# Designed miniproteins, single chains, part 31

Each design is a single chain, and the fold is of that chain. pLDDT is the mean over its residues in the fold that is shown.

## One batch from the design tools (miniprotein)

Design m1054
Fold by ESMFold2-Fast:
Structure m1054 (fold): chain A 104 residues (1-104)
Amino acid sequence: GLMEKIEELEKKVEELYKKGKEYYKKGVEALEKGDVEAAKEELKKLEEVIEELERVIKELRELLEKETDPEAIERLKELILEAEIKLGILLLQKGVLKLLLKKS
């Protein structure tokens, strides 16, 4: 049902955010060791996670647009806000990693 779909998307948002943070961390650690190639691979993985999170947010917004149940609307709005904040953090981390790569 709809609630099960919302729970699946919530878990996917959390998993993508955790993966994105881990790729950023590994990219920074690779640069600290002078491994520019490893840092570029971690940046690519971070960019793929960002694209997937953007797709999840789009799906959440499409569900919200069709929803008439007030409780489900409220849960979807909260999840969209959380996902957008998480996306913003990953976009900032991507920007930082790109700047660090240009200085290398």
Scores: mean pLDDT 91

Design m1055
Fold by ESMFold2-Fast:
Structure m1055 (fold): chain A 62 residues (1-62)
Amino acid sequence: MLSEEEKKKLVEGGVEMIRAGMSAEAAFAMVKREAIEGGLSEEEATKLAREGVEEAKKQGLY
């Protein structure tokens, strides 16, 4: 199961992917996949992926 630090890194990774030019949809899918592989539920993985995309939007990255 992912630690809180690992969950935070996944959210930050999603932001960095969008900053590097990846679409929000692709970054969302990547974060969700990694979270599920790390042992999170579908709902928890979706929440983390959404947090990353929302943070990127807040930073004006798309």
Scores: mean pLDDT 82

Design m1056
Fold by ESMFold2-Fast:
Structure m1056 (fold): chain A 94 residues (1-94)
Amino acid sequence: MLLSEEEARKIFVEVGLEELARVEAGEMTVAEAVDRVIEKIKELLPKLSEKGQEFAKKEIAGLESFRAALEAETDPAARAHYLALLRHELEKLS
């Protein structure tokens, strides 16, 4: 059964919040969490409907852009701000 856009969004939020919880627990970096979310969503692409794939590809592109911004940032305070921004984006999709 192909997953709808709504189901893809729910999975994205669930995976994102799960990996974010691991960052907050000190188990991984924000960059590692973003990479893991991208990988998990890419694995789901063949199981998604056309609308689900459109949503997933858009979110992957956004996360890849965010990952590049994190890699360019050397200030620890700005890196903490990016973690807060990632959480806020996931909460908006909930």
Scores: mean pLDDT 77

Design m1057
Fold by ESMFold2-Fast:
Structure m1057 (fold): chain A 86 residues (1-86)
Amino acid sequence: KVLEEIVEAYKKILEGKEVELSEEQKEALEEIVATTEPLAKEFEEKGLSMEELVEELKERARRGELPEELAELLELLEELQRKALA
């Protein structure tokens, strides 16, 4: 529901459209980030990249362990960060 809306918003931002996230969507995004932070730290300790973290989350989503939208969101965030640094 809310996660799917956030994914759609970020896809539009990546396409160069201006999209304002609602306060509810921002809060949901912060909660998602907080939930994935322990896994991100584990991957950092192992010397794995953000790209490898996204691939692992996609694999877990494929197994039904995580929502597919979570893996898509992290992939979009990585692409946005890459584009901002270019």
Scores: mean pLDDT 69

Design m1058
Fold by ESMFold2-Fast:
Structure m1058 (fold): chain A 77 residues (1-77)
Amino acid sequence: MKEELQEFAKYVLKIEKELGEEILEKLATRLGISKETLRKILEKAANGEELSEEEKKILERLNKEYGEDIKKMAEQL
């Protein structure tokens, strides 16, 4: 679980670095949160920091809906 969310966060941040912030905008809009909030959660997860229950649920939801597509995209970069 923690390892899967950390890997997901790293993939999203890699896509943002290489292709720009559009991926964060899309994911944040889907959840009804700001890009700044999502980036903070992703950076915490990528660094292996302890996530709150709400932050963990956010990443679990995104990983369930988009994890395979995001992994595939990141692996092409």
Scores: mean pLDDT 84

Design m1059
Fold by ESMFold2-Fast:
Structure m1059 (fold): chain A 91 residues (1-91)
Amino acid sequence: MEELKEKSIEAVKKIEEAKKFAEEAIKKTGNEELPKKLVELVEEKVELEFKELLYLKTTKEVPEEVLKEFKKKLEELDKEIEELKKKIKEL
């Protein structure tokens, strides 16, 4: 599962970047709620990406409905993350 190892490294970097962004935002704005929410959403997205990857690697035939649900949830999280980043920058 070499792909899982690479994704784990990427996941750690994404979470660290989100945490650093949150710390900078808290320091600049004094708002703790929105930056903390951003970190939570990034962690949720990373977890979902790993869950999808594990499902694809361990299941010979994946139902299309399951794949659509993963894609929908990932797109929804991406939208929420981008909107929240924009809101934080406007503070």
Scores: mean pLDDT 79

Design m1060
Fold by ESMFold2-Fast:
Structure m1060 (fold): chain A 57 residues (1-57)
Amino acid sequence: MEEDLKRAKEIVEEYEKLMKEKTPQEVNDWFKENLTPEEVKLLAEYGAEEIAKKLAA
């Protein structure tokens, strides 16, 4: 759980960084290619629900 929380925070930091330089669609595509389904669930649990829903769809 603590390791999962740390991982989720790292993913959120990458998301914030990408959002400054990329469009939301490009960010979602990047996460879809580089994120596992388990990590998508972690994002949903820890406050990135909107992103996780788009990646899971």
Scores: mean pLDDT 66

Design m1061
Fold by ESMFold2-Fast:
Formats: C-alpha cells, structure tokens, sequence
Structure m1061 (fold): chain A 65 residues (1-65)
C-alpha cells in the first residue's frame, strides 16, 4: 500500500504530521486497513491523544482477526 509505506518513511524521518496525513489517506482508500489504524494509534498516543489512540488501536486489532 503506497500511502502506508510513504507514511512510515515520513514517521521515521521525524515528520509526524506528514505521517498522519499519509496514514489517513491510506484509510481513505481502504478504511479496514489494520496496519494504518495501528500506526495512527501510535502517533495519537505519542501526542497524548489517548481517546483517538484507543479507538484506532481497537479498530486495528479487530481488523487483524
């Protein structure tokens, strides 16, 4: 998934806002993309957005199984 891989590259280069935008684009194309939900959960957690982190985490793990 192109946007997901671009999001990971942005995150590893320290551009957290760009990573969030790219992971959201990945979910726009595939709303049930578990890995993108888990990546967003991690970003929201490090930003202190615990409610958003929890929602995306639960969605991601549910989609993996």
Amino acid sequence: EKYYEEGRKAFFSGNVKKAEELFLKALELNPDFADAHLALSYIYRIRGEEDLAEKHYKKGIKLLK
Scores: mean pLDDT 82

Design m1062
Fold by ESMFold2-Fast:
Structure m1062 (fold): chain A 57 residues (1-57)
Amino acid sequence: MAPLERGLEIALDHAASAADPVGALRFLKDAVSRMAPEHQALKDRFLARADEAIAAA
């Protein structure tokens, strides 16, 4: 797994476990949306996963 993808997995787990998981996940979505366009496939995957985590929270 690429270091960037691993970092995003860890960030998603931390956001979902935060005291305000919806707020933390929304912040993570904003950060992911600002990633370079070379990472579009990773951006799309992690934005979708963050949306699923928000819906589950």
Scores: mean pLDDT 77

Design m1063
Fold by ESMFold2-Fast:
Structure m1063 (fold): chain A 61 residues (1-61)
Amino acid sequence: KKQQQQKLSQSQQLLFQSSLNKGLSTSYKIQSVDDPSHGVLSDQFEQLSQQYEQQAQQLLS
């Protein structure tokens, strides 16, 4: 069913964005040891990661 395939594709794109933002969050968290401003960026990317993951789950629910 083409509509279900489209939603699955969109969900995969959202999960990919979630994964990227989680990776960025982790990277900035490690860098925050030397620069506290990177800690703020880490938190922001973690929030974005969770937002994209929730959107992906909602799309398939």
Scores: mean pLDDT 80

Design m1064
Fold by ESMFold2-Fast:
Structure m1064 (fold): chain A 93 residues (1-93)
Amino acid sequence: SSQHREQIRRMHEVSGMSEGEAYLSLAGDYLSQAIRLYDTDPERAEELLREAQRFAAEASRLGGLDISPEEAKRLITEGFELALEEKKRLEEQ
């Protein structure tokens, strides 16, 4: 997390993006990677999901989201579960 915090700070300094917005961007990226990897490397997907939850919670703490850190983690988990369920439905068609 400290290494990611330094990367976020650099992104803020270079692009003018808020720290909260940068963490939210990382949460979305890691969530997308977790969804893509689930069928080929479910253990790695689980690690990426945990990092996405962590970044979403940080985005909430830094004012990038108007919801609690716990609610931010819940939304990442629910988004992941819904995406896997949708993928399964598409594979059955």
Scores: mean pLDDT 79

Design m1065
Fold by ESMFold2-Fast:
Structure m1065 (fold): chain A 119 residues (1-119)
Amino acid sequence: MEAAPLSAAAAGVAAANWARNRGLSDEAILEEARRVGDELGVKLTEMILRGEPVLDLLEYAKEQSGPEGQKVLDEVIEMVREGLSSTEIAARLHERFADFSPEQRDAFVTALEILGAVE
């Protein structure tokens, strides 16, 4: 009850990425994050707009996650530290997606949206 659901955070970042890809202003991007996401999604979007490092974004999402989500985010953090591309990370985790719990799936989608925002 005290942690925001990662599914809402993922939805907020996804909406922000959609708006950003359309060339919308930072204000409009944040409005889309607020419209569909939760406070974690809004906070992640603010960090993305400030140019925060992808590792800081993933670590923040991990701190706000439950233990099953933290396991997935730890794997993503390790792969980023090893220098894997977002495409390689997505491919490795997608292979296991069918076996993921709902919390692990939400963490995976959140990580992909963060990686997609930081080019």
Scores: mean pLDDT 77

Design m1066
Fold by ESMFold2-Fast:
Structure m1066 (fold): chain A 79 residues (1-79)
Amino acid sequence: MEELKEKVLEKFEKILELKDKEERNRLFTEMLIELLEVDPEKALKLGNFANQLLRKYEEGEISKEEALELLRKKLEELS
């Protein structure tokens, strides 16, 4: 779980930094597939949460650092 948690956070940070919508969607899908292969139930909960964080970041409601912290906390909660 710890290795997966860091991998997910690294991918999410890259997603937030990408300006190309297609590449962003590709990395997000890859992240979800990796989570789904480990634990489908937790993957769906994390995927929905991460998608909400991405939208809030795009809307300027939260910073990149805040989005990453919130996702980290959710990953720890579901571990």
Scores: mean pLDDT 78

Design m1067
Fold by ESMFold2-Fast:
Structure m1067 (fold): chain A 100 residues (1-100)
Amino acid sequence: KIEEAKAFLKAKLKELSELLQPLYEELEAKGVPDEEILEEIFKKIREHLGLSEEEVEKLEEILERLRKLAEDPSLKEEERKKAQEEAILEVVEILKRAEK
């Protein structure tokens, strides 16, 4: 279950890496600020994955949840790992629905 989700994300990250690496290198060579590079990368990811506005909002909510968990020094590693695994499963479900 989680192993299948991780394998799916690994395949998608490889696909996206091959797509985004030339874009990143071009923008970096042109001296574009890191924040603008990230915006262009996220835009390209959304276009490539065929994500709807609602799906993007759901992904942003998951990322914000993970960011808050990462910034909380009171959380145990086991709690962070469980939350990360749940987020991975949610992300994979959103991506699979976008492809179909």
Scores: mean pLDDT 74

Design m1068
Fold by ESMFold2-Fast:
Structure m1068 (fold): chain A 66 residues (1-66)
Amino acid sequence: RTAKVNAVARALLESHPDNRELVEKTAREVQALLDAGASDEEVIQKVRELTGEETAEKVRAALDAL
């Protein structure tokens, strides 16, 4: 779970380097989902809802690389 959270946070920072509040909020929601046993697809969907499609695709690539 920690590795997945770190991968998502890295992808978010790369996509939104000047929007720390959005990155932190999205990372907290992803952490909560993973703690609840959510799938990678549920995590990607939450990222898409909060940050948009381009960031969601970067998160998918980061998770696939694990």
Scores: mean pLDDT 78

Design m1069
Fold by ESMFold2-Fast:
Structure m1069 (fold): chain A 70 residues (1-70)
Amino acid sequence: SSMERKEELLKRLDELIAEAQRLSDQGSVRGRAIAETARKVRELLESGKLSLDQAEEIIRRLEAELEELR
């Protein structure tokens, strides 16, 4: 359902924010940018201002960017 898909995307965003913030705290400028972008995406997804498909595409890009920092 759309509610279950939304909850799963929000959970992925929370995990991504936590990891990106950890890298930001270690001095990663890119980690900070990813965390800030992910928080904005989370806000827009919660408020219904961003479609589930748009949110998933952005999340995938941010997850890929985060992986490149490892």
Scores: mean pLDDT 89

Design m1070
Fold by ESMFold2-Fast:
Structure m1070 (fold): chain A 92 residues (1-92)
Amino acid sequence: LAAALEAEVRRAEAEAKELMAKAKEALAAGDELKALEYYLKALEAELRGLRAALERFRAEGAPQEELDAVEARIAEVERKIEEVRKKIEELK
């Protein structure tokens, strides 16, 4: 389980990084809608990675302080996803 969760974290981080690069390229090209769509996908990948990291930390018996930090980051990313979705809807 732990090894599979670590692999998922790494895949999610790589995907988020690639999508963020595409978002920056679209923004530089003046395509705000495309930039936001890539940014949304990057945030969704980050969220998947954070959830996998949380499960791994719980499985490994990580201190509550570390679990709380990851949960706080998950909540922050979820809020950003909602904000980005709203902006995409307003631009369509």
Scores: mean pLDDT 85

Design m1071
Fold by ESMFold2-Fast:
Structure m1071 (fold): chain A 100 residues (1-100)
Amino acid sequence: DPERKEAERAFREVLRTAEELAEAGRNGDIEKYLELAEKLKRVTITQLSPTTVRVEVYDEETGRTLSIVVDLSKLSLEEKQALATLVVARVLLEEGILPQ
């Protein structure tokens, strides 16, 4: 399914962005941190159950929202940590604790 593969690639890209955001924060790279945080504003995470989340990524180039349902039990430890970083970053952005 090409659409599912596109959504899976978008999800992997979001996880990489979250990992880079965490690294920029640890290194005090404020410029890179703000750039990566801006990219994450286009991501919506909805918890559907204790083991499943919906991740939605708005693609500005196509005007499409890519959506994927993720089974947390199928993620590697590294992917779970990246997703946890993403959730925390989104909460901090919504609460205005991270720069908008």
Scores: mean pLDDT 75

Design m1072
Fold by ESMFold2-Fast:
Structure m1072 (fold): chain A 80 residues (1-80)
Amino acid sequence: PALSPELQEKAKAESAKLKPLAEKANETRDPKLILELAEKIAAAMLKFVEEAADAETVAKAKEFVEAQMKKLKELLKKLE
C-alpha cells in the first residue's frame, strides 16, 4: 500500500539528511561511515514501519534490522 503524503514527506526529509553522509561514505569507503549510514537508514525505516504497520509487522521488522546490522558490524570488523 502507498504511504500517506505525510509519511512520504518524512521519508524524503530523512533521505535528504542522509545524502551528505552517503556521499562521504562512498567517497572515503570508510567502514565507520558506512556503518553509521546503515544505522541511520535502519532507524528511519523502523520509525516509518512503526507509524504505518501493525505490531506484528513492526516486531518482524525490528528483528530483521537487528540481524542485518549484526552481520554488517561483523563484516566491517573483519575489514579493519
Scores: mean pLDDT 72

Design m1073
Fold by ESMFold2-Fast:
Structure m1073 (fold): chain A 104 residues (1-104)
Amino acid sequence: MIEAEIEVEGNTIKAEIKVPESLALTVAILIGKFLAEYTGGTFEVKGNTITVTGPTAKAVIKVEGDTIKIEVQAKNEKIARDLAEKLAEYLEKELGAKVTLTIK
């Protein structure tokens, strides 16, 4: 079972996703691709780190064993909230994840 926690505070999104370790990098790459597409950005994979750089947001995705850690810096709070909601929807619908979304 995939479990995800997403927290939004101001312009920042922090997410932590628990996946089977064998799938962690693949899932991280899919998330990075999704974020790049949604932000109109560029996507780069270097080892266990995926970086997304777009005009409205930047994201760093790190794989640590069975855990995917995501940090997104958005241009404003509205973009951060929209991105967090879209990420939650993506994880639930495409990956079957149980998602908890908290907006502070």
Scores: mean pLDDT 86

Design m1074
Fold by ESMFold2-Fast:
Structure m1074 (fold): chain A 72 residues (1-72)
Amino acid sequence: LAEELERLREEALARGDRVRADIAEALLHGVKTGDRERAEGALAGAQAMLSMRPDDELMRRLLALGEELLAS
């Protein structure tokens, strides 16, 4: 989970995509610290972005990892 989130954060940053990088960082913070509130906020943001761009593969993967984190 943490390894996958770090990889997606790096990929987003390499593309200049700060929004997806910030979501990945918030989810990664949730993994490392147990801060569910911050992770839930990031997940809500990812869901909103996917509703506008359903073909966004990077965001869909971030959403899936965030849901896995919050199900733990």
Scores: mean pLDDT 78

Design m1075
Fold by ESMFold2-Fast:
Structure m1075 (fold): chain A 91 residues (1-91)
Amino acid sequence: MKAVFRVTVTTKVNGASTVTVSAAVVSSESGAREDAEAKILSVKVENGVATVDIELIAENAEKFAKSKTVKVIVAFDGADVAVAEAPFNLL
């Protein structure tokens, strides 16, 4: 079983025409970090501003079922870290 999260990130990048993102899911209860498969759906970079739509697929769904809430951390190369919090079940 897998948990799927959709995250939209807007952040500032300096001088980059493309954006590299890395993502991880962090349990808000334990602080444990789990690697997430990050799929970039769209990237738009204009005048040092990036808008990115990201779909995340995390393994270990049993662990997420127990935590119910996860933090998604997105890091951009050369830019500020963006953090989004999402419940385990987005209906």
Scores: mean pLDDT 58

Design m1076
Fold by ESMFold2-Fast:
Structure m1076 (fold): chain A 68 residues (1-68)
Amino acid sequence: SFEEELKKLLDEAIKKMKETGTPLEETIRALSRKAMQLQVEKGLDSIDVNRFLLKAIKELKEEYEKLK
């Protein structure tokens, strides 16, 4: 499902941030670009994708704080 694909993008973003030290802002931009690409490719609702991104950004910020 598209929800599983979006969740996979978030999990990959968190993993890359933790393993490579990619800055939070760069991680957020990369995730947003990938989610928008998936929206276009799969014909997803923009409201659903935006809702996902708001939650994902919050989770990325929480994970980033744990790395300090």
Scores: mean pLDDT 82

Design m1077
Fold by ESMFold2-Fast:
Structure m1077 (fold): chain A 57 residues (1-57)
Amino acid sequence: SMEELIKKAEVSLESLKKTIEEGDEVSSRVAQKELEEVISQLPEEVAKKFREEVEKL
C-alpha cells in the first residue's frame, strides 16, 4: 500500500542519515540507492519531500 511505501521511505531515509552521520560511505551509498528506488514508486508530491530531505544531508 502507499502507506507502507511511505513508511519504508521514512525508514530508509533515517538509515541513510545514520550512515552519513557515522561516516560509513559504503553503507550510505547502498542506503541512497534503496531510498531512491522506494521514492521512485511514490507520488511526485511525496517523492519531492523525500528528495528535499536528501538534499539537506
Scores: mean pLDDT 82

Design m1078
Fold by ESMFold2-Fast:
Structure m1078 (fold): chain A 85 residues (1-85)
Amino acid sequence: ALSRDEAGEALENLGRGENEEEARRVLRERLGLSEEQVDRIEEALKKGDSVEALTLLGEAVATNPAARAGLSDELVGLLLTGGGI
């Protein structure tokens, strides 16, 4: 399962433009996201809109059962509630 720390590192790397290929691969392969979904998340992160990025990730997870199975329950809950703690 993809942990909150692993997801956070991938999202931070995309926002900074560091290790983008590996970060995109983590989202695509570990969460089963499409290239289009990853592109939208990357665009939101590069704009500095972390709330939009988490919303897009949560929507992708909600519409893909394989993505939900690949996440920890804590991370699924965080994403589906729009990043509220």
Scores: mean pLDDT 70

Design m1079
Fold by ESMFold2-Fast:
Order: structure tokens, then C-alpha cells, then sequence
Structure m1079 (fold): chain A 72 residues (1-72)
């Protein structure tokens, strides 16, 4: 079914993004350990911005996958 094909593609997209998710988590941990509060705050904000960009990319890739499956 189209739903099963989309679900499989979503899992593939999520798996491909796992290293980037892990890098964001690692950066948040590094920001937490940063002794300079201004540097810590900046790194935290950058990690949050990267997380938002990654979420937007995931949603875009899922929508593209849905459209491709529907067009077949």
C-alpha cells in the first residue's frame, strides 16, 4: 500500500538523520559543560537552531516522498 511505502521511506529518512540528531545532542551537552555563560548560551542557541532546521528538513523530505509515491 502507499501508506506502507511512505512509512518505510519515513523510517529510512529518520535513520539517515540519526547522526545529525546525535551531533545536536552532543553539542547541547558541550554547551552545558561550557564554563563561559555567553559561549554556553550561544552554543545552546545554535544547537536549537540546528534542531529546528533538521525538523524542517525531515518534514520537507517526508512531504516529497509522499508526493512521489502518490505520483506513481
Amino acid sequence: SMEERLQRRVLEIQEALLPEVQAIVDELRAADAEPDPEVSARRRQEAVDRSQALTDRLLREVERARQRIEAE
Scores: mean pLDDT 86

Design m1080
Fold by ESMFold2-Fast:
Structure m1080 (fold): chain A 89 residues (1-89)
Amino acid sequence: MKAHFIVRVKKGYVEQAKKALEEAGAKILSVEERDDYVLIHAEIEGDSPEEVNEKIKKLREKLESIPGALHPGIGLFLAYFSEFDIPLS
């Protein structure tokens, strides 16, 4: 099972966010710079829905533990998965 997600991060926090993502077991796919923020595209893989959900939960907790790193806009954290994968809850 594979989940693709996008994290919106304030400029200056990209390396900290990338570390948090990698420590949570996510693979960084790309980084897109915008005017006020940076979008980090990442993916996470697991053998079960429970494993993927636990990894996503830990990822959110790690990112939220970095004060001011997340950009306060629409969609602070966007998660997407393959159309044939079980939905993330």
Scores: mean pLDDT 66

Design m1081
Fold by ESMFold2-Fast:
Structure m1081 (fold): chain A 92 residues (1-92)
Amino acid sequence: MKFAEWSEEQLKKIEEKFEEVLELVRKYLEALGEKHTVMTAEGVEVEVSNEEILERIRETFQKALEAKIDPEELLELLEKEKEELKEVLKKL
């Protein structure tokens, strides 16, 4: 089966939703602090900056685009994440 290429309109909507989610993530991270402790797969705790977390989220999004995920499914996931982040931010 040939995968249909995403329309320019679908790509634009996905990119716009992603930027909205990324802005909410940025606000959430800033509310927690400038640096965060994360555990590596080897069980080592490392400090990561807000910028490093945001960059990894962008890299993950780019890989999702390259993985030929259904654009409607990706939009639904982004909308759900946006609403969940808004609720978390209200509790801070």
Scores: mean pLDDT 73

Design m1082
Fold by ESMFold2-Fast:
Structure m1082 (fold): chain A 97 residues (1-97)
Amino acid sequence: DAERLRAWAEAYRALGRELDAEALLRLADGETAKLPKELVDKIAEDMLNNLEEKINNPELFTKEEVLAAIDNAIKKAEELGADKKYIEKLEELKKKV
């Protein structure tokens, strides 16, 4: 989700966190970048919240679409090096679909 990464980059820039903003922009462009743990945790939390919203709106999203979104989120969390607790929470969301 390049657009979301760019939006977060602007937020971090507004906070004076230029290096974190640059790392987000590099990821948005498909490059690899090492993010600080705080930002990785925030990204994982935002993914969890977004997926919970999808699960709570079954009239707008099919079961297959939600499961695919969870699988993509797990892959992204693993690529970013997110803590195991976030990956476990994402896997637990599959039980609610």
Scores: mean pLDDT 78

Design m1083
Fold by ESMFold2-Fast:
Structure m1083 (fold): chain A 81 residues (1-81)
Amino acid sequence: KNPPPELVQGYRVSFVAKDEATKEEIKKLLEEAGFELLRESGNHLEFVIYTREELSQEQKDLIEKAVELAESARMERLPLV
């Protein structure tokens, strides 16, 4: 009996960049990690991913690089739906 794939984990990541060049670099890293750009307002960026599994080490490494580039970063696990 297969468990139903009814619940998907989501993650929202928000960044504030110091400049436009850093903003573009963050976008590139999150796009490589499989995240979708949800919102862009000035130097503020929000990304989201929905996954059936935990984030891979490669995805985590890309997120960590983006966090190091940002003036501030926040990662939130979205409620299971």
Scores: mean pLDDT 77

Design m1084
Fold by ESMFold2-Fast:
Structure m1084 (fold): chain A 85 residues (1-85)
Amino acid sequence: DLEEIEEENKKKREEALKELSTDLERSIERLAALKYREEMFKEQLDMIDNKVPPEVVKQRVEELLKNRDERFEALKAEVRAEVEA
């Protein structure tokens, strides 16, 4: 009886840990996406506050978008490091 309960609890713990790991990966991805959006928004606000011409703002935003995937992967790594610290 005790051995059966221990085995069932062990399986439940393993399942819960796998769910938490999956949820953690999803949370990291969502947090990275939010950080990317915040970074882009802050860049645009800083340019507006510094009276950068609209045409220059557009060009800089286009440059940021060209590196979107690479930057997103970097932000995912940053968020992972923060969560695992």
Scores: mean pLDDT 77

Design m1085
Fold by ESMFold2-Fast:
Structure m1085 (fold): chain A 98 residues (1-98)
Amino acid sequence: NAMEKAFEEDLKKRREALEKEGVSPEIINLIDEAVKHLREARKAIEEGDYETAREHLQKAIELANKAIELARKEGNFTAEMDAGSIVLAAAVDLVLLE
């Protein structure tokens, strides 16, 4: 489906950009999983399943925070900022569910 292909294309472009900036595979994997949870949360919101949405948003924040911790330890500002943007997006979505 076009929406699935668009998401996979965006995820691939994000991965390639992070790889180009020398981000470790461990951090890239955490960011990939956080983005997938953010997407699943947004799908759940569209379906009116707010409990499932909150669960995925919480997982996205947890994974992105782990990526931030590793990025800071490795001195990778690009990865820290990218993961930080995921935390912000998930936190905004979570507040809108209140």
Scores: mean pLDDT 86

Design m1086
Fold by ESMFold2-Fast:
Structure m1086 (fold): chain A 85 residues (1-85)
Amino acid sequence: EEIEKLREETEKQIAELEAKRDSYVNKAKSYREKAEQYLKDGDLEKANEYRQKAIDYEVEAALYEIQIATLRLGTENEIKRLEKK
């Protein structure tokens, strides 16, 4: 039951992190689309501004991916330790 509870807690944390990642991915896509629109309209200043915002959100999404991967590896390692007992 301890291993089961650990898996449930980890899955809940991963789901929350995945939701945050997906939010940033969606924001990045929206800002990329706006940047492309401004570029087509000849507004280079706004195109660059929105492109930078998209990059910032892409970086945030990537950081959440690292957190998810780290949490999965850490939990699997802890489960293996508990199984040895």
Scores: mean pLDDT 85

Design m1087
Fold by ESMFold2-Fast:
Structure m1087 (fold): chain A 83 residues (1-83)
Amino acid sequence: MSIPALELSDEDIEKLRPVAEEVERLIAAGAPVEEIEALFDKAIAETDDPRVREGLRTMRRLAVESTEARRAAEAANRPALAP
């Protein structure tokens, strides 16, 4: 027996929508990863539904990894300081 893949209902997706919209807003505003993590931590703490919590945890991981990857790419594309 494997841990079943989390299946989200339309109702679960509706509960995730405001968090997803707020996260996208923070990413667009150039907010640090720490603020994105704090937003998800708050949403997870306010959610009693274990399926929605697992959905939020998955979204948190993907959002953090995606944001860190973009930050790393931007840093790598920045020219080095002249000697």
Scores: mean pLDDT 72

